# Designed miniproteins, single chains, part 90

Each design is a single chain, and the fold is of that chain. pLDDT is the mean over its residues in the fold that is shown.

## One batch from the design tools (miniprotein)

Design m3125
Fold by ESMFold2-Fast:
Structure m3125 (fold): chain A 65 residues (1-65)
Amino acid sequence: ADPEVAARVGEAGGLSPRQAAGAVQFAAGMPDLTDEQLAQALMRHGGLSREQALAAVEVLREAGL
């Protein structure tokens, strides 16, 4: 995982460094998910709020994940 992408995801979503790194790894491993599916997965498995998940997805997609 790119540490700069993880830092940007964490900053945008208000995530811990561990949560941000996990979100990057999950998105990289599941490239066929839609934005809504990725957000739902981050909420369900990462314990993120909807607002945190949507902010994280925006940064992940901007980074090509």
Scores: mean pLDDT 81

Design m3126
Fold by ESMFold2-Fast:
Structure m3126 (fold): chain A 81 residues (1-81)
Amino acid sequence: MTDEEIIKLLKEAEEGVKEGSPAAVVPLKEILKKHPSPKVREEAARLLGLAASNPEVKKALEEALQKETNPSVKNAIKNAL
């Protein structure tokens, strides 16, 4: 699966993220933490930003920011917070 294919699938979860659905939010937190592609992590951070009013999502974004080394992903996380 290409980065573009993964990003398309993540975008399909956008409504579920806005609703705070664990089925949408939990996979995005894992992708942000573990996915090898910076582009995919950047999209996961953007989508999680839609649910940043949730304390668990905010904590996951803050923890990801501490561990992230890629500048574009760091900026995406900062914008999501």
Scores: mean pLDDT 82

Design m3127
Fold by ESMFold2-Fast:
Structure m3127 (fold): chain A 92 residues (1-92)
Amino acid sequence: SLEKKYEIALETLKRLEEVAEEGRRENKPEEAKARIVEISRELIEKVPDEKISAEAEEALLAANPNATEDEKAFAIAGAIIAHVLEEYKKKL
């Protein structure tokens, strides 16, 4: 349901923020980046959206033709989260 997707999107945003903060605080940017990618891939699996994924990847590659698979995963996850939050907002 949209409600479940919204809950997953919010929890994912919270996890991403916590990992980024921990990475800055402990000066472990490589570890934080790896965890962010893992969280991003988990979101894509839990909330698959082929159209949003394709659009996000195309937009990233237009800006950075050399984007890595990790950078694509993060961009796709961000786009899915944004889309879910926007769709939920329309029901309020």
Scores: mean pLDDT 87

Design m3128
Fold by ESMFold2-Fast:
Structure m3128 (fold): chain A 70 residues (1-70)
Amino acid sequence: MRPVVTLRIYRLPDGTYTALIVDYDPALQQQANAIRDAVNGATTVADVQAALAQAQRQYDVDVNYTLVDL
């Protein structure tokens, strides 16, 4: 079964995105942190989606996420 990283992604009032890790396999702590960091500071939804797609390929994980505008 492919490991899952669950994120909550916020669009901040300044137009940047930030990610919160909601759940992950403890063996994937480094990967979860890297995925979060890849999303942090993105300025478009397309950049967020591209970062998540790249991370899923690189780390062989599935990412579940929710997007929230603040």
Scores: mean pLDDT 83

Design m3129
Fold by ESMFold2-Fast:
Structure m3129 (fold): chain A 58 residues (1-58)
Amino acid sequence: GAEENLRAAQATGTAYVDALKATNPTTSASAELVGDTLVGYILVDGKLHVVRLPLADG
């Protein structure tokens, strides 16, 4: 259900952020749930990268 999809998306988002931190040093990273989308904010080399992970099946 939606709760299982949310947990899977959160786990995937965390792993992705951890991989990016290992490859590219960052001063900060955070994530926020906005409706049906998990939004990640990653600061690398003074540039803010915004990643969106939709939690709905389409």
Scores: mean pLDDT 65

Design m3130
Fold by ESMFold2-Fast:
Structure m3130 (fold): chain A 63 residues (1-63)
Amino acid sequence: GVAEIVDELSEGKETINVTEFLVKAIERKTLSEEELRAIQDRFSTRETVKRQDIVELLEEVRK
């Protein structure tokens, strides 16, 4: 599920660097363009976010 993808990209960290997360997601092709844009739009002003915040956003995008 979404949580498993986030854990893979974040190496199981609770606090995630947004730029590093997006780079890994692009390199591994694990997220859609819509999902990548949603993360960038929501968290572009943040250096770090909590794992749960990304999980909740991606679950919302996939609804």
Scores: mean pLDDT 82

Design m3131
Fold by ESMFold2-Fast:
Structure m3131 (fold): chain A 73 residues (1-73)
Amino acid sequence: SELLELVREAHAAGHGLAFQLTGESDTSLELKVAVLDLSKRGAPLEEATVGTRTLTVTPEDLEAVREYLLSLE
């Protein structure tokens, strides 16, 4: 899952993720994702943003991310 890989990489780098829903169907979501430098917390989004992507994600992608995040507790 590209979403899971992005979440892992962001977590390892100390980055945050911001999601914008840009499309929706019965089987998937289209998300615009901004990768944020958390050391710039409180700055405008343009200054905090280190990269952007558009992803198509399924319920299975979301469940994989959920399981990954729960494993960090």
Scores: mean pLDDT 78

Design m3132
Fold by ESMFold2-Fast:
Structure m3132 (fold): chain A 85 residues (1-85)
Amino acid sequence: SARVREALREEVDRFIKQLEEKGDKIISVRELPVRDGIATAIVEIERDGKKVTLVIAARVHGRTLTVVIAEKGQLGETTRRELPP
């Protein structure tokens, strides 16, 4: 879906800005094809001289955007937001 892909891109852009403000170095950003209504991006960063892989997944159900951000191999954090009509 174009809508979920657009929502993911906005969330990824916001998240990258937050990471850069914290002093993290962005190495790569890779968007995966949408599967089962879920759009996913893989963000690789350097934090304190170590490579960290972050996963961002977005789903739209009705007007609700659900975003999960996880470090690879760890539990993720979930946020929810209402999309405009």
Scores: mean pLDDT 81

Design m3133
Fold by ESMFold2-Fast:
Structure m3133 (fold): chain A 101 residues (1-101)
Amino acid sequence: GAQVEADRKAIREALEKDPLKFAELASETLYKWLKRVGDPEVSKALLELRQTALRLKKAVEDPNASPEEIERLKQEFEEKLDKAYELVSAHEDRIAARLAA
């Protein structure tokens, strides 16, 4: 729920304001989400998102990377972040529903 939403917003703000620091924040936050979620499908989405974050970090740190490549990787990361957020939130909702039953 609320913590996952706050984490997603923090990652997006870091990506906009400081792309070089964003990868460290993203890696830490995604690792926290991965540890809380025992669902294989959610874990796969989080691992894919982490791989995309590392690719984006490498491109931003590479002085030979094109602006177009960085923009594509940024867009891919944001799309995967939204997908991972939906999956983690749905998982938390399922756990809450089971506890209420």
Scores: mean pLDDT 74

Design m3134
Fold by ESMFold2-Fast:
Structure m3134 (fold): chain A 80 residues (1-80)
Amino acid sequence: MIIQVPFTDISTLDKEKLKKLINELIEKYGKISKIEVVNDYRVKVTFESGEVVTFTAPGGTPNRAYEATKYIVDYLKSLQ
């Protein structure tokens, strides 16, 4: 499954919606078993159910994608 990372506008990561989405995935598929940074735009998450979810940051500006990906990784690690 591929999920587009939510933004409130072109430059602003929707952190609340992202956290809600991640928590809903954990409730549905179980605890996070593995986090893999594929690149500055993509984070791959494996759940204990065996479900794999890839988060993709919107492309266009490298700094924006990198910051979004870093936030996702930091949040996911805080849940392990």
Scores: mean pLDDT 75

Design m3135
Fold by ESMFold2-Fast:
Structure m3135 (fold): chain A 65 residues (1-65)
Amino acid sequence: SEFQKELNEAQKELAKLMRQKKDLSLIKEMMDLLTEGQRLLFKNAPESEIRKILEKLKELIEKAG
């Protein structure tokens, strides 16, 4: 699905940040959001809830890079 593709892309960005040894607190927050996003997707949660997680991930990626 489209949401799975966006979560996979965020996971790739997280892996890149981990290799660059960026702020560990940001890495931890991104890991928690990715886990929650995947959980919501597995439970077929409303798109609005999944979208909120994706928006938070995008904000953290921008702050980290």
Scores: mean pLDDT 81

Design m3136
Fold by ESMFold2-Fast:
Structure m3136 (fold): chain A 72 residues (1-72)
Amino acid sequence: SLIDEFLEALRKVDGEKAAALLKEDPEKLLKEISERVDEVKEILEKNPKSELELKTQAPDDLYEALKKILDS
């Protein structure tokens, strides 16, 4: 699934892959992230460089949407 590939990209610190997945279907992936937000937070806590890489590679609007979900 899209979310499982996204989580794996975050674990591998593959910001380019994570950003590509986010761009593929942002509405679907952001919804799936909101349903599994604790898992995303845990991965980012264990891999803090993943958030920086994603911020660098993702479009600003999509990164801000993701950040809003994570801060909820």
Scores: mean pLDDT 85

Design m3137
Fold by ESMFold2-Fast:
Structure m3137 (fold): chain A 86 residues (1-86)
Amino acid sequence: SREEKADELMRIVESLTLEQIQKLAEKLIPLAKKVSPRAYELMKEAVQAKDRTEALRLFAGAVRELARYGSDEVIDEALKIAKELA
């Protein structure tokens, strides 16, 4: 399900450093923009996050938007990109 894939994505993200989270967020901006203005803003803020806790909070918010409003293809692409950075 999309929720299971979103959970897998967040497990990967939670294993990453701040810099890796910021790089992943930058790569996911185009996907987030297709899903909702909120996903887009949250992902842009994750790129600019000053600490890891803030980055994780913002990224989790964006992933929730992807799971709720995005297609299966969007969450699959996000997960694929995340796995390439892990």
Scores: mean pLDDT 88

Design m3138
Fold by ESMFold2-Fast:
Structure m3138 (fold): chain A 60 residues (1-60)
Amino acid sequence: GTLEETLHALDLIKESGADLRAFAQSLVKGKSPEEQEVIIERARELFGEEAADALRQASL
């Protein structure tokens, strides 16, 4: 998927109340480091710092 598709998926997860951690690897898999930082920043805005840190760990 594109970066835009991944950012849209974050918004859908937030609206649905689903656990972001269940999707962490899928959200960052196959993304460049620059794209991963954009995704992590958006997750921080929507879900908070702990959720952003979980995505960062999944990107490593």
Scores: mean pLDDT 81

Design m3139
Fold by ESMFold2-Fast:
Structure m3139 (fold): chain A 76 residues (1-76)
Amino acid sequence: TATLAAPLAAFMVREVREGEADATARRLSVEEWARAFRDFAQALGLSDATLRAALDRVAEELPEVGRPLRAAWERL
């Protein structure tokens, strides 16, 4: 169930960093990122446990983004 957590976490870190680096794109709020990653995980048929494990890994690798993102996801 959690075997895809590490690739999913790497994907989430990359998406947030690329979104922040694109000066021409609308920047998403933490709540918008949380909804986008939840919807993406649901579209892939991933369990809540896998998404939680991925969010925990983002909080480890990029705490300034990962911790607020996990908190926003828990509020959804």
Scores: mean pLDDT 73

Design m3140
Fold by ESMFold2-Fast:
Structure m3140 (fold): chain A 74 residues (1-74)
Amino acid sequence: SIDEKANEIIKKFEELKKKALSLGTPEGRRLAEEIETLIEEIKRKKKEGTLTPEDIERYESLLDAFEKRLEALS
């Protein structure tokens, strides 16, 4: 389901946020703040029942982009 996919994406973003914060750098903190904002958006849309398949695809693309950004900071 869309909700199950959203939960999986949220978990992956939470893991990335923890990794970003573990860097102990200002850049890692800023990345973690951006990730948190996105997690809050996904949770809000899930609660409102407004998530679409297109939203899920966008979030998966953003997840890949944030993973690459974190790798560049590591």
Scores: mean pLDDT 88

Design m3141
Fold by ESMFold2-Fast:
Structure m3141 (fold): chain A 100 residues (1-100)
Amino acid sequence: SKEDQIKQIKSDVIETLEKFLEDLRERGLISEKSYEEGLELIAKLPDLTFEQALEEVERFLERIVSEAPEEKKEDVKALKEELLKILEQAKKAIEKIKKS
């Protein structure tokens, strides 16, 4: 069903965000506080619309880049850009399913 396809895409996005957050932590690109805030954000994503989830994630990513040490800002920004491309593909996939 369309609902099941959208639910699968949302699940895949959550898994991608969890892996992204773990990668940031392992590379030392995120503070412990921001990591915990990221986990709390991911936990509430299933209760949000996809559009609300994207907005919340984008705000979180902007904050992480802003709070990163100067030496690490370029690395965090590069990872943010890669994640935003994945999220944009997910958004387009959901829109295509809704229109079919």
Scores: mean pLDDT 82

Design m3142
Fold by ESMFold2-Fast:
Structure m3142 (fold): chain A 77 residues (1-77)
Amino acid sequence: MKNDELIKKVDKEIEEIDRKMAELEAQPETSERVARLIGLELRKLVLENIKKTLEDAKKQGIEFNSINEIDAYYIKK
């Protein structure tokens, strides 16, 4: 199922964000660090919502071909 491949891609992106956040949290607190952490946190939230949408769609037999389709679909619901 294509959704399984997209879920794996989302999980990989979340792992990369978690790694970047951990690296930033180990650095001295600056306005740039705070802004980057907020940006990464928001991106992670979006990816977690995309993953939930993919899992729900899989249960309903709906298949998505790309993350872009999910992003467009999610913002309308």
Scores: mean pLDDT 74

Design m3143
Fold by ESMFold2-Fast:
Structure m3143 (fold): chain A 94 residues (1-94)
Amino acid sequence: SVEEILAEFEKLAKEMEKLIKEMREKKLSDEEKRKVAREIYLLEQKMLALLLQLYDLGHEELAKARANEVGRRMHSLMSEEEIELLNEVALELA
């Protein structure tokens, strides 16, 4: 159902927020930070799959609204350097 997809999406969004906070608060090596960034990338892929399911069910505007909301939420939690690291890892995995 749409409700189940939205619940799973929010669960993944909270997991991503936790990983971003852990990346910032823990004294991680650069290698460990890249591993966390890879986990974030995999969560983004799972979330994208759920948004595509909403789109296929005819809820395109809802999918766009949820993507934009979570995108803004995640961006507010990250520094410029953390965003650059995530973009670098995403390019390596794409």
Scores: mean pLDDT 80

Design m3144
Fold by ESMFold2-Fast:
Structure m3144 (fold): chain A 90 residues (1-90)
Amino acid sequence: MAKELEEKLKEIVEKAKKELGEDAVKAVVAAGLAGAAEVMAEAGVEGAAEEAERYRKAAEELLAKVPEARPYAEEGRELGREGARLYLEE
């Protein structure tokens, strides 16, 4: 359910913020948006592949500043992918 994904995302964001600070939160959000855009691109949504590349690059630039946030960002990316799948009613 979307609510369970939202609760998981909130938990990851809260942990990242508490342990690693605001740049880690930004990396998680960028990775989540990249994951969602990846699924939308796989579904043939026009412009989604470009959005996925843009958010992937933003996440990597943030992770270069806070490499310790990478596990949280990877989890955020998977939640973004699942959210997009639910949005496509799959």
Scores: mean pLDDT 83

Design m3145
Fold by ESMFold2-Fast:
Structure m3145 (fold): chain A 95 residues (1-95)
Amino acid sequence: MDEAIAFSVLALSAWKAGVDGDEEAAKYIIEKAGEVSETVKRMIQSVIDIGRLLGDSFFSSMIFGPMLSAVQLAGREPTVESVDEAVETVGKALK
């Protein structure tokens, strides 16, 4: 997985968990982001909070829509199953 696409998968999965109110997915994604770094964990927590606060609003779609398009053009989906591969890729890039 490309590093930019991996980070986008992680961020979009977090945003979607926030929008959907999926607390189990949100907790899992935060925990996995924490395996990379505290900074990435805090960033992902903020993305979930944005999803929860703004929901499927125009502002949320403007921020995350381009990232979703990039991920889909790369043949990927922002799913919980993709989070493990994304976290491994981002973690290796930051070493």
Scores: mean pLDDT 75

Design m3146
Fold by ESMFold2-Fast:
Structure m3146 (fold): chain A 92 residues (1-92)
Amino acid sequence: MIVDEELAKEILEEALKKAGVELSEEQKEKTVEWLTTLLKGLKVPTSGEELAKFLELESEEETIKFLTKRLELLEVPDAEKLAKVIVELLTS
């Protein structure tokens, strides 16, 4: 098993619990694939500044906006709420 994929699944499950968001199986799979790709290039846990730098963004606020837009493309409900929790889990 790819360690990054297992970590991505764990992060998503915890984020969904904390945010109170429900996803379809298809949305979960697409989100896990995207998070797995992100985690392959990023050492977790990290700082908000290092995460923003990795994504070539100016701030934690821009990082949340970036993740919110990606989740909206996957048709995730309450995308901003879920994005905030994911950033918290990646930086904890």
Scores: mean pLDDT 74

Design m3147
Fold by ESMFold2-Fast:
Parts: sequence; structure tokens; C-alpha cells
Structure m3147 (fold): chain A 95 residues (1-95)
Amino acid sequence: MEEEEDIQRAKQLLELRDKLVEAIRKGATPEEIYKIALELIDFLAEHEGLPDEVVEKLRENVRKAAEEIQKLIDTVPDPEERLKRALALFERALA
């Protein structure tokens, strides 16, 4: 039962992450990328029990990362390089 719960949580996290990666690859707006990242933060906050102050800081960091990612989408024509840099920005924001 515990193993099944862990697997289900891992699947949900991977689904949210995949949704975020797909949005970045497709050149989604900063608002759409931010919305998807908020879903991921809310998922992490629910499981980690993060205080509201920490959640708000993560949301603000991710909003800034989404704006930087939009600049990469407009500037970097290579989808693989764009995705790599965008993911690094989000990993930094969510750390």
C-alpha cells in the first residue's frame, strides 16, 4: 500500500513536470508556463507541508523564471537548447 502511494505520487509529479516541459517546448506564454508551475508548486506544498510564506516565494521565483523562459523562446531557435536552458531556470527557481 505504501509502495503504491509512492508510485502514484511519483506518477503525478512526472505528469506535472511533463506538462511543464511540453508547454516550454511549444513556446507557451509566460502566463501559461506560470500556471503549470503553480500546479507543481501546489503539489509539492501539499506533500511537504510548506508554510504560506515559502509557497509565495516559490511562486514569485517561478513567475520570474517564466518571464526569462519567454525571452529564451523568442531568442533561442534550437528547441533542444531552449528546453535545456528553460529547465535549468525552473530547477533553480524551485530549489
Scores: mean pLDDT 72

Design m3148
Fold by ESMFold2-Fast:
Structure m3148 (fold): chain A 104 residues (1-104)
Amino acid sequence: MELSDETLDQIVEKLLEDLEVPEELRELVEEFVRNRILATYYFIVENNYKKAQEYLDKAYKTFEELEKLDPELAEKVKERFMTPEEQKFDETLKKEIAEELAKE
């Protein structure tokens, strides 16, 4: 069963409610958070490793674009959503996805 776009939008809005984001960068920050949630969802809930990898890659690509446009905002986003513990989780997730995809 797919996570609904409406539910995902509500989760993203709640997670960002305390973060001051410029209007022009709002969609980019929301896309980063949305892609991270979807990567985790597909890995943990759906066991869909291919989609988990795709969304994780999209999240990092969106973050790199944010760093290019607003490095200060990117640092705040990193402090909130990419803590050392979350980075360790992302590394573990990437490794486990690669191992499962290799098994086919």
Scores: mean pLDDT 76

Design m3149
Fold by ESMFold2-Fast:
Structure m3149 (fold): chain A 57 residues (1-57)
Amino acid sequence: SDADRLYQLGQQALKNKDYVSAADHYHQAALKYFEDGDIESAQKYSQLALEARQKAS
């Protein structure tokens, strides 16, 4: 799914310590899960995006 691909891109960005890109990809994944009605995954990936964003600062 599009959400799974965005998660994979977020993981690759984290591996490269690109926290800004990781946060963006996780945020986009969360939005896609929310659109699909998967609120639990949306909430999980929103938290991952926040954590990556905090590491970017």
Scores: mean pLDDT 84

Design m3150
Fold by ESMFold2-Fast:
Structure m3150 (fold): chain A 75 residues (1-75)
Amino acid sequence: SGGEALSAAGAALLRADRATLERIRAAVYNGDAQEAARLLQELGLDEETAAAVERALKTPSGRAALLQGVREALA
């Protein structure tokens, strides 16, 4: 599900370096769900989970959830 995929993405973000977190944040702000999903795959998300995140990023709640994950990882 999109929620389970966003939870997996959140866990991956906690392992990412600052540069990668900034790139993911920029992709989300630019509406580039495909680039955000690609960067999450580089962090170890499988293709199916990354595709589910890409779909979730088409929604305001999915974008907000991933941006919250980035904020928590940068703290």
Scores: mean pLDDT 87

Design m3151
Fold by ESMFold2-Fast:
Formats: sequence, C-alpha cells, structure tokens
Structure m3151 (fold): chain A 98 residues (1-98)
Amino acid sequence: SMEEILEQINALLNKLAAAAENYLIHKQPLDLAAFRAALDELKALFEANKDKLPPEVQKLLEQVIADGEALLADPSKEKALELLISIGVLYLYLAMQK
C-alpha cells in the first residue's frame, strides 16, 4: 500500500537525516558506505514505486536524492544542511496531506 511505502521512505529519510545531523552538528565523520547503502535503498524504493506516488512527493524525493548524492560526492557542512532542508520540506509536505 502507499502507506507502507511512505513508512519505508520515512525510515530511510530518518537514517539519512541522522547521518547528516551527526556530521553537521556533532562533527562526526560521514560513514560513506552506510550513507551510500541507505541512499541506494531509497533510490530503489523510489524507482519501484514512482508511478504510485503523488507528483509533488516524487519531486521532493528527487531533490532529497540529488542532495544526498551531492553530499556523498563532496562532503561539506553546506551540503549536509541542504540535505536536512530537503528532508524537512518533504516531512512537512507529508504532514500537511493528513
């Protein structure tokens, strides 16, 4: 169901957000392998369910994925913040739909 898909997406978004927050705020090194694994799982889940997701959710997830890839390619505080913002916007959007 769409609810189960969104629950799985939320779990992966929480993993990515926690890694970015630990990097940005707690000055912990980004675990690139663990981050890549979570991001690849999110990408696979998105591609498998793209046609079932509302267009705005698709757009917001594409932004989260892009920001995650940017952080992996060049880890910086600015890129970690950009990812946290895109995840936050998606969370707020999903909350407004209830």
Scores: mean pLDDT 88

Design m3152
Fold by ESMFold2-Fast:
Structure m3152 (fold): chain A 83 residues (1-83)
Amino acid sequence: MEVKTSGSKEEEDELKETIERVEKVASELKIEFGDEPASDYATAVRMAAEMAIRSGEEVTLYLGAGSSVTVRAKPEAVAAARA
């Protein structure tokens, strides 16, 4: 399984920063509102971040008790993903 994606370091840093920011928010909401494992929240949040970057639209994760996390990519990240 040798699929290798070569991106610039700056693009990788932007994606990582976005994922970390969204994971932090999801972790805080889990303590307050959810009973889901942190790893499952982190995975869902990462997928939402990647989807937001690819689509250029905001992605909303619906959590327990009516809580939600909305993810929106930076315009630069969206432009890079479309190029």
Scores: mean pLDDT 55

Design m3153
Fold by ESMFold2-Fast:
Structure m3153 (fold): chain A 92 residues (1-92)
Amino acid sequence: MAEEEERLFNEYKTQLDKEIDKVREEGKKAGLSEEEINERIRQLVAQFISQLLKEGVPREVILRLIDYLLEKGYITPEEAEGLRRAVDIYYK
């Protein structure tokens, strides 16, 4: 993997972690259930990946972010596969 791709991955990973933490903090303060907070996180992840695809971010960077989100438990294996399929369709 190119050094540029690694830098992009780390930048987007850091941004996602901050946005997810913010959603969890704001949701808890608003009295949302864990289920409602998790749904908001899933929507945030889907929108974030969609935006990266529109901006032409390298496919490999986006795939690594999906793997990272799955590893951290932010998305399910089923959701990760759905996102990977969306990436493949977009780059075809």
Scores: mean pLDDT 83

Design m3154
Fold by ESMFold2-Fast:
Structure m3154 (fold): chain A 66 residues (1-66)
Amino acid sequence: MELTPEEIEKIKETAKKYGVEVLDIRVFDDYVAVFVDKALTPEQRLELEKEIEKIVGKKVVIVFRA
């Protein structure tokens, strides 16, 4: 499943609300991995995951890249 350009833009805008930039998005059969430039608190990460899950309609995992 591929994300639409509109979904990608919403993901990036949502991440900016949490003070992080999206570096990469990888779509898998059962989840979407969103790679961000900064570590989030556990609470912020869970909220961001839930907000993006509303956009894409499947499980989302936020990953910090060092």
Scores: mean pLDDT 81

Design m3155
Fold by ESMFold2-Fast:
Structure m3155 (fold): chain A 90 residues (1-90)
Amino acid sequence: ATAAEARAAAEATYRSLREGLEAAGWRIVEEGEEYDPARDRLVRRFLAQDAAQPERWLAVAVEATGAGEAGARIGEFDSEEAARAWLAEQ
């Protein structure tokens, strides 16, 4: 895959996950984007809280690399602090 194809795939995955979680009753609390030029890596992140069970948190990171790789990482947490700490490591 090309870097452009990886970025398009990552954007589609990010959008699909975000919209699917919102449709399922999750509230998006925070979004972010970071580019690392040393790794040629773009990461899009969001943090979500279950509206029905506010102790439940989801952290999502979707990446695309200049090598043409794209992927998603999802973590489930029982606190905002744990979810934010995990996102900071992505």
Scores: mean pLDDT 86

Design m3156
Fold by ESMFold2-Fast:
Structure m3156 (fold): chain A 96 residues (1-96)
Amino acid sequence: HMEEFTKLLVAIRSGKFEEAEKIVLDLYKKGYISEEEARRLLAFIRALKGEEVPGLTDAVKKAIEEFKKYPLLIPVELTVWLVTFDASLLPPLKIE
């Protein structure tokens, strides 16, 4: 479990977002995370790529910019968004 999450974190911090997306899908296929958790993580990666994601407030966008400057620190607004955001508002999970 921990090794896969470490790879995900390294991919995100290195700007390897396509690799990060594949790791999220692999975690879901292995049953390590739920579909809701996978969808939220994919939305986070899309937001880091600069893509438009439903439910992004100015506060969450600012938190993403702070995370980019200080990747060792996760802002509370970003953490709250990741764990409380309604995943049903996100696009369907594609696991092809």
Scores: mean pLDDT 66

Design m3157
Fold by ESMFold2-Fast:
Structure m3157 (fold): chain A 106 residues (1-106)
Amino acid sequence: RAEELRKGFLEFIEEIENLSREELEQLIINALLKEGLETKKFSDEEIERIRRIVIEFLELVAERVPRNVEELEKLMEEFIEKNKLDEVEIAVIRFTMELAVSKLKI
């Protein structure tokens, strides 16, 4: 199971790396709307910064291989605190966590 989950997270990283600018912007907007935050126009640099943060989080999750949602939530909290994420970045990481739970049946 741990090896299967790690492969799933690595596949998810590939999906995020291959998202177009427009697809990634829609993911960010959906994350903000889910948290009740205001949407804005994002620069290309802001979008690519968020992509890097999401990939870094998924890489951490692939290394630690959380066995359940509680372990995944603890990793998310650790990542947020260590990287001093802002409200937009936190919303995107939370949304990414929910997508991971759904895709990988955690």
Scores: mean pLDDT 82

Design m3158
Fold by ESMFold2-Fast:
Structure m3158 (fold): chain A 64 residues (1-64)
Amino acid sequence: SMAEQQGKNVAEALVSLGFPLSEEQQKKVGEAVANGKSGEEAGKAAADLVGREAGTAAGQLASM
């Protein structure tokens, strides 16, 4: 789905920005972004999984 693709794109963008995410962490972040109703919600869920800085970046990317 489009939401799943957006989640994958955000996880890959985080790795490209230098956040050292494992494949499992990338999948979990992608799922959190896909299930988020807003960039803020996606960022909060990602922060709980991979830390505040990566979560903030994920929220910004998801809101674009």
Scores: mean pLDDT 78

Design m3159
Fold by ESMFold2-Fast:
Structure m3159 (fold): chain A 106 residues (1-106)
Amino acid sequence: NKFVEELEKVVKEAVKLASERLAKAMSKEDADRATAILESYGAAGVNAAAASKDLKKAEEILLKAFEKAGEEIAKEFPEYAEVIRETTEEARELVRKGAEEAREKL
């Protein structure tokens, strides 16, 4: 189950980075809601990625999950669209780097 553990680790780090960035820009209530959306899409992404049994496909699934999370957050909080876009791009970059590191271990 090392594959699933590495996916969960990458997603947890990406969600943490995104939630911390959004908490600096948004109210606590809005940031908590945005974090819940990130956690929901992240968890769904891990489940789908784990089912793929392929690290490259898993990376693509996780990148898409964070893209969709960012779209949903921006739709709910359009006044924060720019910071959400920037934060989503940073989270996606962390996913790409985490996937490269995981490839060395798996």
Scores: mean pLDDT 86

